Designed miniproteins, single chains, continued (2). Designs and how they scored, part 111

Each design is a single chain, and the fold is of that chain. pLDDT is the mean over its residues in the fold that is shown.

## One batch from the design tools (miniprotein)

Design m7859
Fold by ESMFold2-Fast:
Structure m7859 (fold): chain A 97 residues (1-97)
Amino acid sequence: MPSEKELEAEALLLGAAALVVTAKKTGSSEGLKKAAELALEAARLAKEVGDLETVRQALEIAKEALKIAKEKGDEEAAKYAEEKVKEIEKLLEELEK
């Protein structure tokens, strides 16, 4: 059954995805950084409840934010998103063991 943490993780994941879509259109550095932050928060909550699929989805969103930042030449947002991607990858690795 969905726990409160599972529902919160899903809400954060949806928010991160929406920010990626918006930032791709606007080029918002803050939007890309916030999307990566929300993806990491979703991954942390999902890991606490063993929701492997939500952690994987969070990783994909963070990777998309990183890709957009690199394509736009936003070095600050790219570095920030890369750090969040690495943290989510570590969470996924720990959950799959």
Scores: mean pLDDT 84

Design m7860
Fold by ESMFold2-Fast:
Structure m7860 (fold): chain A 77 residues (1-77)
Amino acid sequence: SEKKKIEESKKEIDLAKKAYEKGDFETAIEHLRKALEIDPKDEESLVLLVTLLKYLGKEEEAKKLEKEQEKKIKELE
């Protein structure tokens, strides 16, 4: 169900935001990656994850993620 996927993705984003507020950036990344796995078209999760990866100096991982998400969006039917 599309609705269930959106709800699960939002739960993961909420958990990521709570982890981020506590300074637990690795846990925040895990939850944001989970949200994108559930909903690859979720722009909020992508923007938050890319921003956090760049903040942590993982710029190459951030660039790879953006390219991989563009490919996934194009291939999803």
Scores: mean pLDDT 82

Design m7861
Fold by ESMFold2-Fast:
Structure m7861 (fold): chain A 87 residues (1-87)
Amino acid sequence: MEKLEKIYEAVKKYVPDGSQTVTHEQAINILEELGFSREEAERAIEKYSNGKETLDWVTLATIIADLLGLPSSDALAAIQRAIKELQ
């Protein structure tokens, strides 16, 4: 299955305005759409967020890449493609 296409679709579904940052709840929803449990998503976000209320796309790409076993650059490219097409 195309993991990058799933990342693209999840971002378009939960961040349809193409925002430059995501809330923790939006990040959880994206990770759940990718097949992770809420508990796994919450743990990953806590590990990388450093107590910030919102995540930038680079941080989200790092979380997704770590969980899916992908290069972070590939995850970031999929996210950026979704945002660009929503503009």
Scores: mean pLDDT 78

Design m7862
Fold by ESMFold2-Fast:
Structure m7862 (fold): chain A 90 residues (1-90)
Amino acid sequence: GPWRGRPSIEEIRKILEDPSSDGFSVGTGLVAGQEEIDVANETGKKLIHEVGGNISDDDLEKLINSKSFYGITGGTLSDEQKEKLKKAGK
């Protein structure tokens, strides 16, 4: 089918442990899970979250509060959500 699976947590860890990697875009229309956030936090690398549509305020807060958070791309954010990102310096 046209759908691509999310990379495994092991594959994400290998990418983030590469010294030439500045971070990882977690995507194909899915927000990063806690396991992916934890790996990025452990490796000291940054995550860009590719959102295939709308993101909930709860999911956005979870991402912003992560030290690995760098940004969001590909999604539709409300004006209030954009202001939260701006205030967080993201």
Scores: mean pLDDT 64

Design m7863
Fold by ESMFold2-Fast:
Structure m7863 (fold): chain A 78 residues (1-78)
Amino acid sequence: SLEAAYQRGYELGRQEAENTPLSQLRDLAVQTTSTGILSVEAALRGDDETAAYLRGYVQGVYEASEPRVPQSVIDARR
């Protein structure tokens, strides 16, 4: 299901952000931006499960990273 795909992505994204050293968080943010683009592309192709999974991953990374990163990453999310 789309909800299950989103949740799996969310958990992976959260886990990756928690395991990423502070010095590498900027690189993770750049990679996450690319993942967001891939999510949009998957949706445009009708691959709704992949789009939901990747969207979940992006959200998980940002939520787990937010308390660890300065305002610049929060602004990039908006």
Scores: mean pLDDT 78

Design m7864
Fold by ESMFold2-Fast:
Structure m7864 (fold): chain A 96 residues (1-96)
Amino acid sequence: AAEAALAAAREAWAAGDWLAAARHLRRAIDAAVAANDEAALRAVRDLADEMYRAARAAGDDYATQLFGAVRSAAEAALNGDEVAYQAAVERLEKLL
């Protein structure tokens, strides 16, 4: 489930649909957390960080905040930091 969402995020990003990419990454986080799949969480973090850097280089403040929130949620989940995870998820939900 997480792998399918990650593949969909990459396809959406390649098509220039960064909002769809972020929504697919959100689904990937949900699936990875539910499965306790650390490899999938690392993949989400790394892909979100790549998209974050691309958005920042392009000067897209909204996309930068959006992918930053995805990256933060994946990182917090990897660290077992429930408070940071909930804060990042709340931020992401407000941006989506």
Scores: mean pLDDT 85

Design m7865
Fold by ESMFold2-Fast:
Structure m7865 (fold): chain A 60 residues (1-60)
Amino acid sequence: AQQKVRDEIRAIIDEKGPLAINDETLKALSEKYGLPLGTVRAIAQEVLSEYAKEQLKAYL
């Protein structure tokens, strides 16, 4: 369940950009996968942090 949420958040970032990861999107993922909203937010923060590190490395 958590891995599927990570994969879907990453796909949204890759398709629509990191700003598409908003409270409405996170609530929808929480309902879709039956995970607490806090858990989905924690996963989103991890994925966004990984994305930010990838962007930083591209400029090194």
Scores: mean pLDDT 80

Design m7866
Fold by ESMFold2-Fast:
Structure m7866 (fold): chain A 59 residues (1-59)
Amino acid sequence: RPIDPVEAARAMAEIAKTLPENTHQLFYDYLKRELEADPTLSEEEIEAALEEFRRVLAE
C-alpha cells in the first residue's frame, strides 16, 4: 500500500473519535489485523502505528 501505516493509524483514530467510545476497541482490533496481514510491514512499523492510534484516540 502507498500509505504510511502510522498516518493510516492516525486517520483511523480521528474517525474512531467521532464514533461511540464502545466501538473504539473494534477499530483498534481491525487496524491491528490489517497491519499484521500486510507482509511489507515490519513488526516495529506495526507497533509504531498501533501506538499512534492509541495516542491520538487518548487526546
Scores: mean pLDDT 79

Design m7867
Fold by ESMFold2-Fast:
Structure m7867 (fold): chain A 95 residues (1-95)
Amino acid sequence: LDRLFDLLSQISRLVGELLEAARNQDWDGAGRVLQQLEGLVDELKKYMSPEERQQVDELLQRLQEAFENKDVDGFEQALDDLLSLVADWVRRQAS
């Protein structure tokens, strides 16, 4: 459980950094942070069911598409959806 909260904390921090980079249109910076976020999410997915992993993969795909299109609004929405899904999932494991 401590590891899941640590992963959530790190993911939350990287989401904040990605939102700042996107708002500043720093897509090179966003690309580096996005790679780190994907690594942490992949670690979290090891604890998930196949159905839960599919939901996360769908959100990561939306995030990657928004990144490639430099779509700030789409990128922010996908980050919000991802963080909400991950946070809710971790809290359910802790209950």
Scores: mean pLDDT 87

Design m7868
Fold by ESMFold2-Fast:
Structure m7868 (fold): chain A 120 residues (1-120)
Amino acid sequence: SEELERLAEEALRVLRETLRLLREALEQLEADPSVPEEKKEEFELLVEKLEYLVKLAERLLKEKADPERILEVLEAGLEVAERALELLESIPEVPEELLRRLRELVERLRELVEELRELL
């Protein structure tokens, strides 16, 4: 359905913007010696996992794959983004403005994933 493709493309767009901000956060955390190394490593793994899921979602959309598979990948992307946000919120050195922007993107992604689920 055209509506399903449109919503999936919108969700992927929001997920890409989320990944962009998370990559910026990773660079800032890696440069800060006061942030625990264990939290930096955990965050880097979440960013790498999200990069993989974004590439997978892009491929599935381009190939016009089964909508249920596309939704599963977008849902997995949302879970990783939510986990990354929770980790960043536990780090006092992270700017509040960055956290606010990430919360807005994660909430938008959640809304789009719910709309996609309702169409399936």
Scores: mean pLDDT 90

Design m7869
Fold by ESMFold2-Fast:
Structure m7869 (fold): chain A 76 residues (1-76)
Amino acid sequence: MLGEKLAEAVKNKDVETAVKLAREYIEKEGLASSDPVVIMVMFHELGIPMDLAQAEALQGDEEGILKTIRDWLESQ
């Protein structure tokens, strides 16, 4: 389950808070080593577009997941 504070930070486009909370969430859930579908679902819950191939490329890459969140927020 996505954390309320993380979802709020993404909605408010608070880049630094979103990246910080996303790191904590990924570490707690072990998300970087998870199935690509789980990574894709997390991005969808954040309202960030993500296809399965993009999620597969991010599997095992915590910093890549965090960079994707940052880059998307900065592009809005």
Scores: mean pLDDT 77

Design m7870
Fold by ESMFold2-Fast:
Structure m7870 (fold): chain A 76 residues (1-76)
Amino acid sequence: SIDDIMKQIEELTKKAKEATTVEEMEKLAKQFLSLGQQLGQQLLDNNVPKSEMDEIVSKVEKMGQEIGAKLKELKA
């Protein structure tokens, strides 16, 4: 379900904040992209209203930015 994927994305984002290596972070980033793609497909398949879809997408994009920022810090 959409809620289950969102929970997985939230847990993955928490794990990403605790990551200490570039390798772990890159694996988590790939998982995040996969979950995001699955979420997008489920939002479309369930005909979620655009306003709700935009809110969910905005939330996921913010989490993706946090993951990207952490990866950049570890590479510095």
Scores: mean pLDDT 82

Design m7871
Fold by ESMFold2-Fast:
Parts: C-alpha cells; structure tokens; sequence
Structure m7871 (fold): chain A 78 residues (1-78)
C-alpha cells in the first residue's frame, strides 16, 4: 500500500541518519518522538519504554506512520 511504501522510505531515511548517532543519542530521539506521539511531554523514560512496547505491537499503519514522521523530525534536529 501507499502507507507501507511511506513507512519503508521513512525507515530508510532514519537508518541513514542513525549511522551518525551514538546508541544513546538514538534512544533519546526515539523517546522524545514517542512522547510527542503520546502528547505527554513529561512522561518518564520508563513509562515511554512500557507504552512503546505495548503500542508497537498493536499500532495501525497510520499510527506507525505518524510516529515515524515524528521520529524523523527529532533525528534531523540531532
């Protein structure tokens, strides 16, 4: 589908940007992006990790796409 293609392209761009990041920087970016996705800027890293694990398994293509777009924005600012 078109959404699947966009997800794949966002994933490709994220992988390219990620090669310039340390593992710690990458994790911080993932957590900031997911806080924005949830609309909870004050969520702890522990809360984000739990919710991310749950939601990733049940996310629709639309929700996954929204998260990946936010993730790319945070990665480009790093």
Amino acid sequence: SEKEKEIAELGRRLAELGRHLTPEQARDIEYRAFRKFLGDENASREEIAKKMSEFWKTMTDEEGLEYLRLLLEEAERA
Scores: mean pLDDT 80

Design m7872
Fold by ESMFold2-Fast:
Structure m7872 (fold): chain A 57 residues (1-57)
Amino acid sequence: SLKAGLVAMYLQGRGLSQATAQKVAGQLISDLGAEAETLPLSEIAKRAEKVAAELLG
C-alpha cells in the first residue's frame, strides 16, 4: 500500500537502510490489516520505529 511506502521513507530518514525500512513497513502494515487504513500515518510510524529497534537489536 502507499502507507507502507511512506512509512519506509520515514524510517530511512531515521537512519534505517532501504531494505530494513521496507521490511519493517511491510510487516507492520500486514500486522495492522484493516487498521492500517484507519490509523494516522504518524501512529503507524511510531509502531514501525519500535519494531525496527527490536529488529536491529
Scores: mean pLDDT 76

Design m7873
Fold by ESMFold2-Fast:
Structure m7873 (fold): chain A 77 residues (1-77)
Amino acid sequence: KEKFEILKEIALEMGFDEETAEKIAKYIVEGDYESAIEIIKEVLKEKEPDLKDEEIEERAKKLLELILENAKKKLEE
């Protein structure tokens, strides 16, 4: 499954572990961006517990945007 594998690889390259990267890729392929954001938020909360919920959500959305942008570029080539 080309799109899933590309998304998983990008998430791994961005520093997510294999299980997390697989979940993110799965949710994106399913069109469930909300669940993808929630997984990213959980990782950010674990690494930066002093961040406000608003800051965590903003960063999670930005990381999802970067995953989608990088996947689009790989699919375009």
Scores: mean pLDDT 81

Design m7874
Fold by ESMFold2-Fast:
Structure m7874 (fold): chain A 61 residues (1-61)
Amino acid sequence: SEADQLRAELYALLGEAIRQGDTATMRAALAGLERFDAAPPEEQAAVLRESVAEVRRLRAA
């Protein structure tokens, strides 16, 4: 599913941030995963999309 793919991407971004010692990106990815876990099922894909976009934006800055 889209949610499964986005979740895998967010975990991959978290893993990269941990390996690089990028604390800001790591915190953003963890916050996104926490929001996902707390979200109702109908909002989970949207939360993951927003979280992935935010983490990617931080990496591009």
Scores: mean pLDDT 84

Design m7875
Fold by ESMFold2-Fast:
Order: sequence, then structure tokens, then C-alpha cells
Structure m7875 (fold): chain A 88 residues (1-88)
Amino acid sequence: KLEELAKRVEELAEKSPDPDIARTLRGIAEDLRKASELRKQGKDEEANRLLMKTGIVLSMLHAAASVLGQEDLAKELDEIAKEVFKLT
């Protein structure tokens, strides 16, 4: 469920101590909602492209969170990225 993933990403943004990571996560949540809307419109190719991009960004944030020592956040980001890639 894209809306459920967007909510999880927003919850992670609220838990993130890094304001740049938090802002990026909020942007990802909006992109996940946009992908959901595109799928409702039958624009599956556009939705899948956006999901692929969001999955890549989540994977990059996972790496950044790991470097910053935010292991719980890094684990959640990895799990969400994997769920996003399953939806492409």
C-alpha cells in the first residue's frame, strides 16, 4: 500500500535528528502519494518510474543514516526501500 508506505516515511522523518534527511523523507512521502494517484489514473509506467526513483533515494538515505550512526532509522529505510522496489 503506497499510502501506508508514505505514512511510514513521514513517521521516520519525525524521528530523524538530521533536518536534511527529515526534509528528504517528507519529499519521498509526497512522491509515494503521487505514485499512488498515478496508479489510480492508470498511469502505471509513470508510477513505476517514480517508485524506482524513490526506492533509489531511500537506499541512498539508508547509507547516509548508517554513516550517521542512526541504525534503527537505517534499518527502517532499507525495509521501506525494499517494499517500494517490490511495487515496481
Scores: mean pLDDT 83

Design m7876
Fold by ESMFold2-Fast:
Structure m7876 (fold): chain A 77 residues (1-77)
Amino acid sequence: SELEKAAEELKEKIKEKLPEHSDISMEDILRGLKLAGITDLETTHPMLIALAVGNALAFANKTTSLSFTELANLLRK
């Protein structure tokens, strides 16, 4: 599905940009994306992608010291 494709893309981006959280599960990423209403990363605003990552971390009982703005900038490139 498109949501599963977005989750795979987000997981690879997390591995590259947030390697300390690279062990995050696909289930947590899928839940984070679904809660944020995201089905496609390419057309989604970086702040909403940051929200999806924040949601996924929360489902995994993980935290980050990065603000949503810092997280959005990190995930953009």
Scores: mean pLDDT 80

Design m7877
Fold by ESMFold2-Fast:
Parts: sequence; C-alpha cells; structure tokens
Structure m7877 (fold): chain A 116 residues (1-116)
Amino acid sequence: TEELRRRLEEAAARGDLVAVMDLFEQLLVALGLPEEAAQLLVDAVLATLAGDFELARKQLEKLVEMGVISEETAERMLEILREAHARLVADPSASVAQVALDTLLELAELLLEERK
C-alpha cells in the first residue's frame, strides 16, 4: 500500500486525475473495501468535481445501502465534497487532481473510522 500511496502523490503532482481515481480505488480495495464500494466513493468525488451533488449523494446513499457507512457519515462526506467544490470555484488555479486526492483521503479517513 505504501507504493500505491507514492504513486497517488506522483499522479496528483502531475495533474493526472484519471490515475488518481484509479490508484485510489486500488488503495481502498487493498485496505479491504469491496470493489463496488471503492468505485462508488471515487464516483462520488468525480460527480462533485463536475458539480453534480445529486449524483454524489446517490453514490453515498448506495454505500449506506451496502452497510459500508452510516447515513450520518454519508452526510459528513457530502459536506466534505461540497467544500472541495467550493475550493475549486474560489481558486481557479487549484490543481483538480490534488483537490481530488485531498478529498478522497478525507473521505477514506471517515470511512476507516466507521469500520473501527
């Protein structure tokens, strides 16, 4: 997993959003998440980057239905996603790939707290 984290940081540094999404999905699966759950979390971030909060909410609702997170955690995750989009709107020079990675790491932290 240390190699995946290094590759994630390198992908974000070069602005490769697709590589950040793919590598983060691999990291979540390596940490024991079902592949479907990992994909849903990545898709929620992608929807947020596109400004589609309704789609992001639906992806998080599927994680709740799967028993991966609680509804309370899903609401906290949605708040994080809204803040990520607000940052991109406020700072047009911000790296989309770096914001995506930072957001994915915050979401993963909340998800890991639920699994304690």
Scores: mean pLDDT 82

Design m7878
Fold by ESMFold2-Fast:
Structure m7878 (fold): chain A 95 residues (1-95)
Amino acid sequence: DLDQIIQQADDYEKQGKFMQAASLYFDVGLEYYRQGDFRTAADYFRRAADLRLQAGDFGTAGMMYFQTGELYRQAGDDETARKYYARSFELFSKV
């Protein structure tokens, strides 16, 4: 089921349906978070944030990059976490 949701999200992204793709990638990230796979959850949250940014939703993208940073930090990747905290701050400065 999860692989089918990922494929559907990939298909939405290829069609330029960035908001629909972002919503599905976010749901996938939540499922990995529930399983304790914080790194994979962070990767999907980042992908959702990237798509919201492409859709022009700077505020939501900024919040999601912050959440991505928190998840990388929980995964023990403080260096990558800091990069997404910085990205979040930059996007909030535009709102």
Scores: mean pLDDT 87

Design m7879
Fold by ESMFold2-Fast:
Structure m7879 (fold): chain A 111 residues (1-111)
Amino acid sequence: SEDEEIFKKYEENPEDPDILAAMAMVLVRRGKRKEALEYAEKALELIKKTGKGNMAPVYLAMAAQIAAQFGDKELAEKFIELAKEAVKLVKDLPPEVRKLTEAEIGIAKEA
């Protein structure tokens, strides 16, 4: 499954901001609210340090959408803000990734 592939990638590279953001998304899907926020914060710290994390904004925005679908509007809003912060921190963010992140945030706000 997609979750198992993300867990395997995390075991292989625990210091990748994209993988940490994907882990936060998986943990939201599994109802692990506290752990999801901890992984998202680790992703943002690495983005601040490295400027890397081209996919992290999308995964954080997808986590917001998943939280909104489950009715956790507080968690959804927290992940929306984390996704926006990631967009600002990633160096040379591809325009398509920015557009995908904004689309996922839009869906999360409408849920």
Scores: mean pLDDT 88

Design m7880
Fold by ESMFold2-Fast:
Structure m7880 (fold): chain A 70 residues (1-70)
Amino acid sequence: MIELPKSPEEIVERLKKMLEAGVPEDTAIHHAVVLYAGLENIELPPPVELTPEQARKLLEEFLKKHGIKL
């Protein structure tokens, strides 16, 4: 899928759809964090250095920053 989300709400909706489709939670969260970083122009560490725990923390911070509820 080539289309990039344009808002934090679109990223959350994509996360929900991935979870509903049976994508593993860690994979769905990692994908959402990468999309958030792209939206905010935040440089992420190399993929090999981003743990599931770090990805989850970043997602929670992005949700908190934008006032979004899951």
Scores: mean pLDDT 68

Design m7881
Fold by ESMFold2-Fast:
Structure m7881 (fold): chain A 82 residues (1-82)
Amino acid sequence: FDALKADVVARGERAIAELEAFVSTLPLTPAQREEVEARLAALRGKLDAVRAATSVAELQAAVNALVQAGQELGAFVLELLA
């Protein structure tokens, strides 16, 4: 359990860091950048829930929420580039 949770957290941290680096290269308006930064902060909050999970059921729910939020942010960024 602990090894699985640590791996999920490490992968989530890397994914968020890569997305932050990518977003820093985009020619966004101040309003668009604020919205993306708010969504990235929400993603970090979902990752904190993964870290806090003390059971398999809690870990599964937290991972599902993190994946969903990540997909929504990805779709939002793609829409900004369209």
Scores: mean pLDDT 79

Design m7882
Fold by ESMFold2-Fast:
Structure m7882 (fold): chain A 80 residues (1-80)
Amino acid sequence: MAAEKRRRAEELRRKADIYERAAETAKQNAEWLREMAKKSSPEMAEIYLKKAKQGEETARRFEEEAERLREEAERLEAEL
């Protein structure tokens, strides 16, 4: 049973790492969109800023999911 909980915790940590990397990518894309907005017409800037905000929100959700998965993994490991 302990080995099963350890494998489950490792799987949750791997999923958390995936979400954290996805959040980093979304943040980088949002930063790029904000830079594009600075170099664009006002009309295009609004579109880039809207997409940047969407990317930032997606990144936040991915970070929250990663934290939740790590907390679950820690709880499983605490029971060993």
Scores: mean pLDDT 86

Design m7883
Fold by ESMFold2-Fast:
Structure m7883 (fold): chain A 75 residues (1-75)
Amino acid sequence: DYNKKAAELVLEAMKEGKTVAELATRGFEEGLPLPYVKAAARLLGEYFNEDEEREGVEPEVEKAYKELKELLKKE
């Protein structure tokens, strides 16, 4: 559940062009624990540096889930 919510926050932030601070605020509103918010914020930062062009929403969701899963496993 938390991985899904965190991934959705990252996707929304990417589509809306929101900052990591706004993502963190949304994380608090969604009741995400700090580790998930931290992973989502880092993923958003890395994603904006790597990919600015995207097609289709589903591939972005899939990438976000995989990246969050790997980041959470490291932490």
Scores: mean pLDDT 63

Design m7884
Fold by ESMFold2-Fast:
Order: sequence, then C-alpha cells, then structure tokens
Structure m7884 (fold): chain A 59 residues (1-59)
Amino acid sequence: SLEEKAREHRELLARYNELSRKIVEEDGSRESILEGASYGVLGIGHAVEAVVLRKEAER
C-alpha cells in the first residue's frame, strides 16, 4: 500500500541519517564527511517520497 511504502521511506531516512552521523562523528576526515553528506542527500530523497506517498494515501 502507499502507507506501507511511505513507512519504508521513513525507515530508510532514519537509517541514512544514522549512518551519516556515525561516519562523521567517528572519523571526522574530509572523505568521511563527504560520505556522510551523500547519505544525508539520499535521506532527503526518501523524506520527500514519504511525504508525497502519505498525502496520496490520505486522499
């Protein structure tokens, strides 16, 4: 369902945010910061998709 897909995207957002935080905090190198930023961007994509799917499911 659209609600289940929205939930999956929210779970992926949470996972990417945690990976981003962990990599930056544990290493702090320029490479780890760039990797963390890339996970953050992936998380934003999933956050947007979750909002769209949730709104569609509420119709």
Scores: mean pLDDT 75

Design m7885
Fold by ESMFold2-Fast:
Structure m7885 (fold): chain A 88 residues (1-88)
Amino acid sequence: SGDDIRQQVININDQTYDQVSQNRQNYDNGNISRQQYIQQNIQTNQQALSQIQQYRDQAISQGDSDTVNMAQTFIDGLQISIQTYRSQ
């Protein structure tokens, strides 16, 4: 259902934020290098991007414009985050 897809998109976004926060803590504590921190965050955001794009496509197939718009907002945010990490 649209509610299930919407919840999956929200869950992916929340889990991505938690993982990025954990990566930051590991970097700040000296457990990983700056380069490892950047690469891990790029990878985390790229994985989330791929998953949310899949759910967006499912929402399109169901004609759920509200879920499509939400997913697109998160996709845009993830793309900006990836570019920011790549620029350091």
Scores: mean pLDDT 90

Design m7886
Fold by ESMFold2-Fast:
Structure m7886 (fold): chain A 68 residues (1-68)
Amino acid sequence: SAAAREELEALRRKSLASLRAHGVSDAQLAEFEAFADRLLAEADRHSLEEGKEALERRGVQLVIDAQE
């Protein structure tokens, strides 16, 4: 649904802002954006809950990697 896509897009924007604040590299930001673009393009193949969890998990992992 449009509402579900808007919620995923809002989470994507929040995650990107967090990644930038944590000093994630441009290459890692591009990787996250590519992942999010693919996830949103395939939104009909997963639930909203699955999409949110996938975005949050990817973002958290990139932050951890950037802090090491």
Scores: mean pLDDT 77

Design m7887
Fold by ESMFold2-Fast:
Structure m7887 (fold): chain A 74 residues (1-74)
Amino acid sequence: MVVSAAAVARMLGISESALTSLPAGTIIEITFEDGRRMVLEKQADGRHFRVLDGPSLAELAGRRVASVVVYTPA
């Protein structure tokens, strides 16, 4: 599944520009308060993220984010 940076920004409550400025290959790991996790990879087009692991965005629509960890390419 591929999701837009705009959709991820809405879910995290941050600006879309904060996500589009990240380099391609950046991994974002999101942990929700209920213990569910989602792992996203920034795509080379600069505007989309691939869902590597986790439930659908629809399943997460009411869940609160507990933590976000960002892994930039070395």
Scores: mean pLDDT 76

Design m7888
Fold by ESMFold2-Fast:
Structure m7888 (fold): chain A 78 residues (1-78)
Amino acid sequence: AAAERAAALRAEAARLAAEGERAKQDGDYVTAIERYGQAGRAAVEAAVLEGDLAAALSAMRDTAAKIRELREQRERAE
């Protein structure tokens, strides 16, 4: 049950990250930030369900870094 739910959340995180990447390529940084934020939340939930604290902390850190990168790219564009 928990493993199946975690797998579903990881699949959702991958889909959302792909949507965020497409939005970034289209110059839609607002949508990219939203989608990557959603992907990060799903990845953290998956790791927590599996009891993997290291993976949860890594996902939080990576999501924060990605959102910061996207904000900086938006600011440099305008």
Scores: mean pLDDT 85

Design m7889
Fold by ESMFold2-Fast:
Formats: structure tokens, C-alpha cells, sequence
Structure m7889 (fold): chain A 72 residues (1-72)
């Protein structure tokens, strides 16, 4: 479950940097990915992060979504 691991790593990094909202968004995406909804959860998370101004993190999440799509 490479996608879940990468999302949790990004969430831990965001929390270490003080971005609790970003960390919680990524953890929610990881949980939904574990439930079999990886691609739509990642796309929703990336859009939400971009709308909130976290463009760099949104790009990372979009790359994880691409990988998830390739692994499906």
C-alpha cells in the first residue's frame, strides 16, 4: 500500500512544519485510500489543498494520484 505510506509521510512532514490542516487532509486521503477509494480521494485532496493555497503539497498529492492510477 505504497500510496497510503506516501500520504502518511507527507502528513507527518506537514505536521512537523506546523501545517495541521494539510496534515489532517492528507491523513483523511490516506484513510479513504485504505478503503479502496485512492484515486478519487487523492484528486479531491489535491483540489482542496490548491484552493487553500498549498500549491506545492497539491502537486505532490497529484503525483501520488498518478502513481495510484498506474498501480490500479
Amino acid sequence: EEVVRELRELADKAEKEGDTIVANTLRMAAKLSEEGHAVPALEAAANLLRDMGYEKTAEEVERIAERARQLA
Scores: mean pLDDT 79

Design m7890
Fold by ESMFold2-Fast:
Structure m7890 (fold): chain A 135 residues (1-135)
Amino acid sequence: SPKEQQVGDLASKLLDWLSAQAEFASMLAGMAGEFEAQELLSRASDLLREGSRHARNGDFTSASQSVSQAIDYIRQALEQLKKGPESPIRKQAIEEAQGLIDQLDTVRTALDYAAQGDYDRAYDILSVQASRAGI
């Protein structure tokens, strides 16, 4: 349906943007000397690109699964980042990772509604997130 395509396209754009945010957080983790957190955030970025492709193809179940796995990797990275000494770069990496988890939990909720055929609710949630991201 046109609404299903709109949901898929919007979710794809948001997940591509959040993938770029995860790569930025990965770079910050590396600059802070947290190489395991860097790898986890880079893997999360790859999963978000995979989720973006699934969403564009209307496979909202697979998109939601990719996002859930990305959230788990970001949470693991966040735990590692929080254990080190505070620095401006580490604080920024923590703030970026926390923001990613919050945004991805919201996107996952929208993808779960889309997987159930509730495209109107999915679109409303994604539109709010896209507006906040300037998309």
Scores: mean pLDDT 93

Design m7891
Fold by ESMFold2-Fast:
Structure m7891 (fold): chain A 83 residues (1-83)
Amino acid sequence: LVEEARQLADRIAQQAAAVAEAVRAGDWDSARQHFQQLVQDAQQLEGLLRQLAEVQGKRDEAMEIGNAALEAIRPAVPALEAV
């Protein structure tokens, strides 16, 4: 679960960067595809973080992973809002 959550957080960061690059290039089809993947991965991550915190008592790890994902996507937020 912890490793799966970290892998999803990394993927979310990569998808956010890909959306930002696609938006800058005017490639709206690619931007939408990456945005959809980001949303799906984010929903899955939320579920894993909740399970880590509530079921396994790993609240500190869940918070660390969640915060890392949020910080990683912050630079891409203007591009994410554009799609």
Scores: mean pLDDT 80

Design m7892
Fold by ESMFold2-Fast:
Structure m7892 (fold): chain A 97 residues (1-97)
Amino acid sequence: MAAERRRLLELVREALEYLLRAYEGDTSALARARQLLEEALRLALETRKRLNPDTPQELVDAAEAKIPGIVDEFLALPREEVERYLREVERALAEME
């Protein structure tokens, strides 16, 4: 549990760091942030299915279909919100051993 949650938070942290780099002028970092967010969301779906095996496949499919939209919404976050989320993720990671 803790190890899987830590891995998910580490992927999100890395994605947010790349998104901040994009705000600082590294536009190539946007592609990396997108990839990391997609990986994190897919890992979250896999973890949810593993922890709740009775989750209907149609709910998993519906969530997976929403991943591109969620990623686009995250990539459109203003810098201030990205910095706030990064602080929250780093705090959560610090609290996990």
Scores: mean pLDDT 79

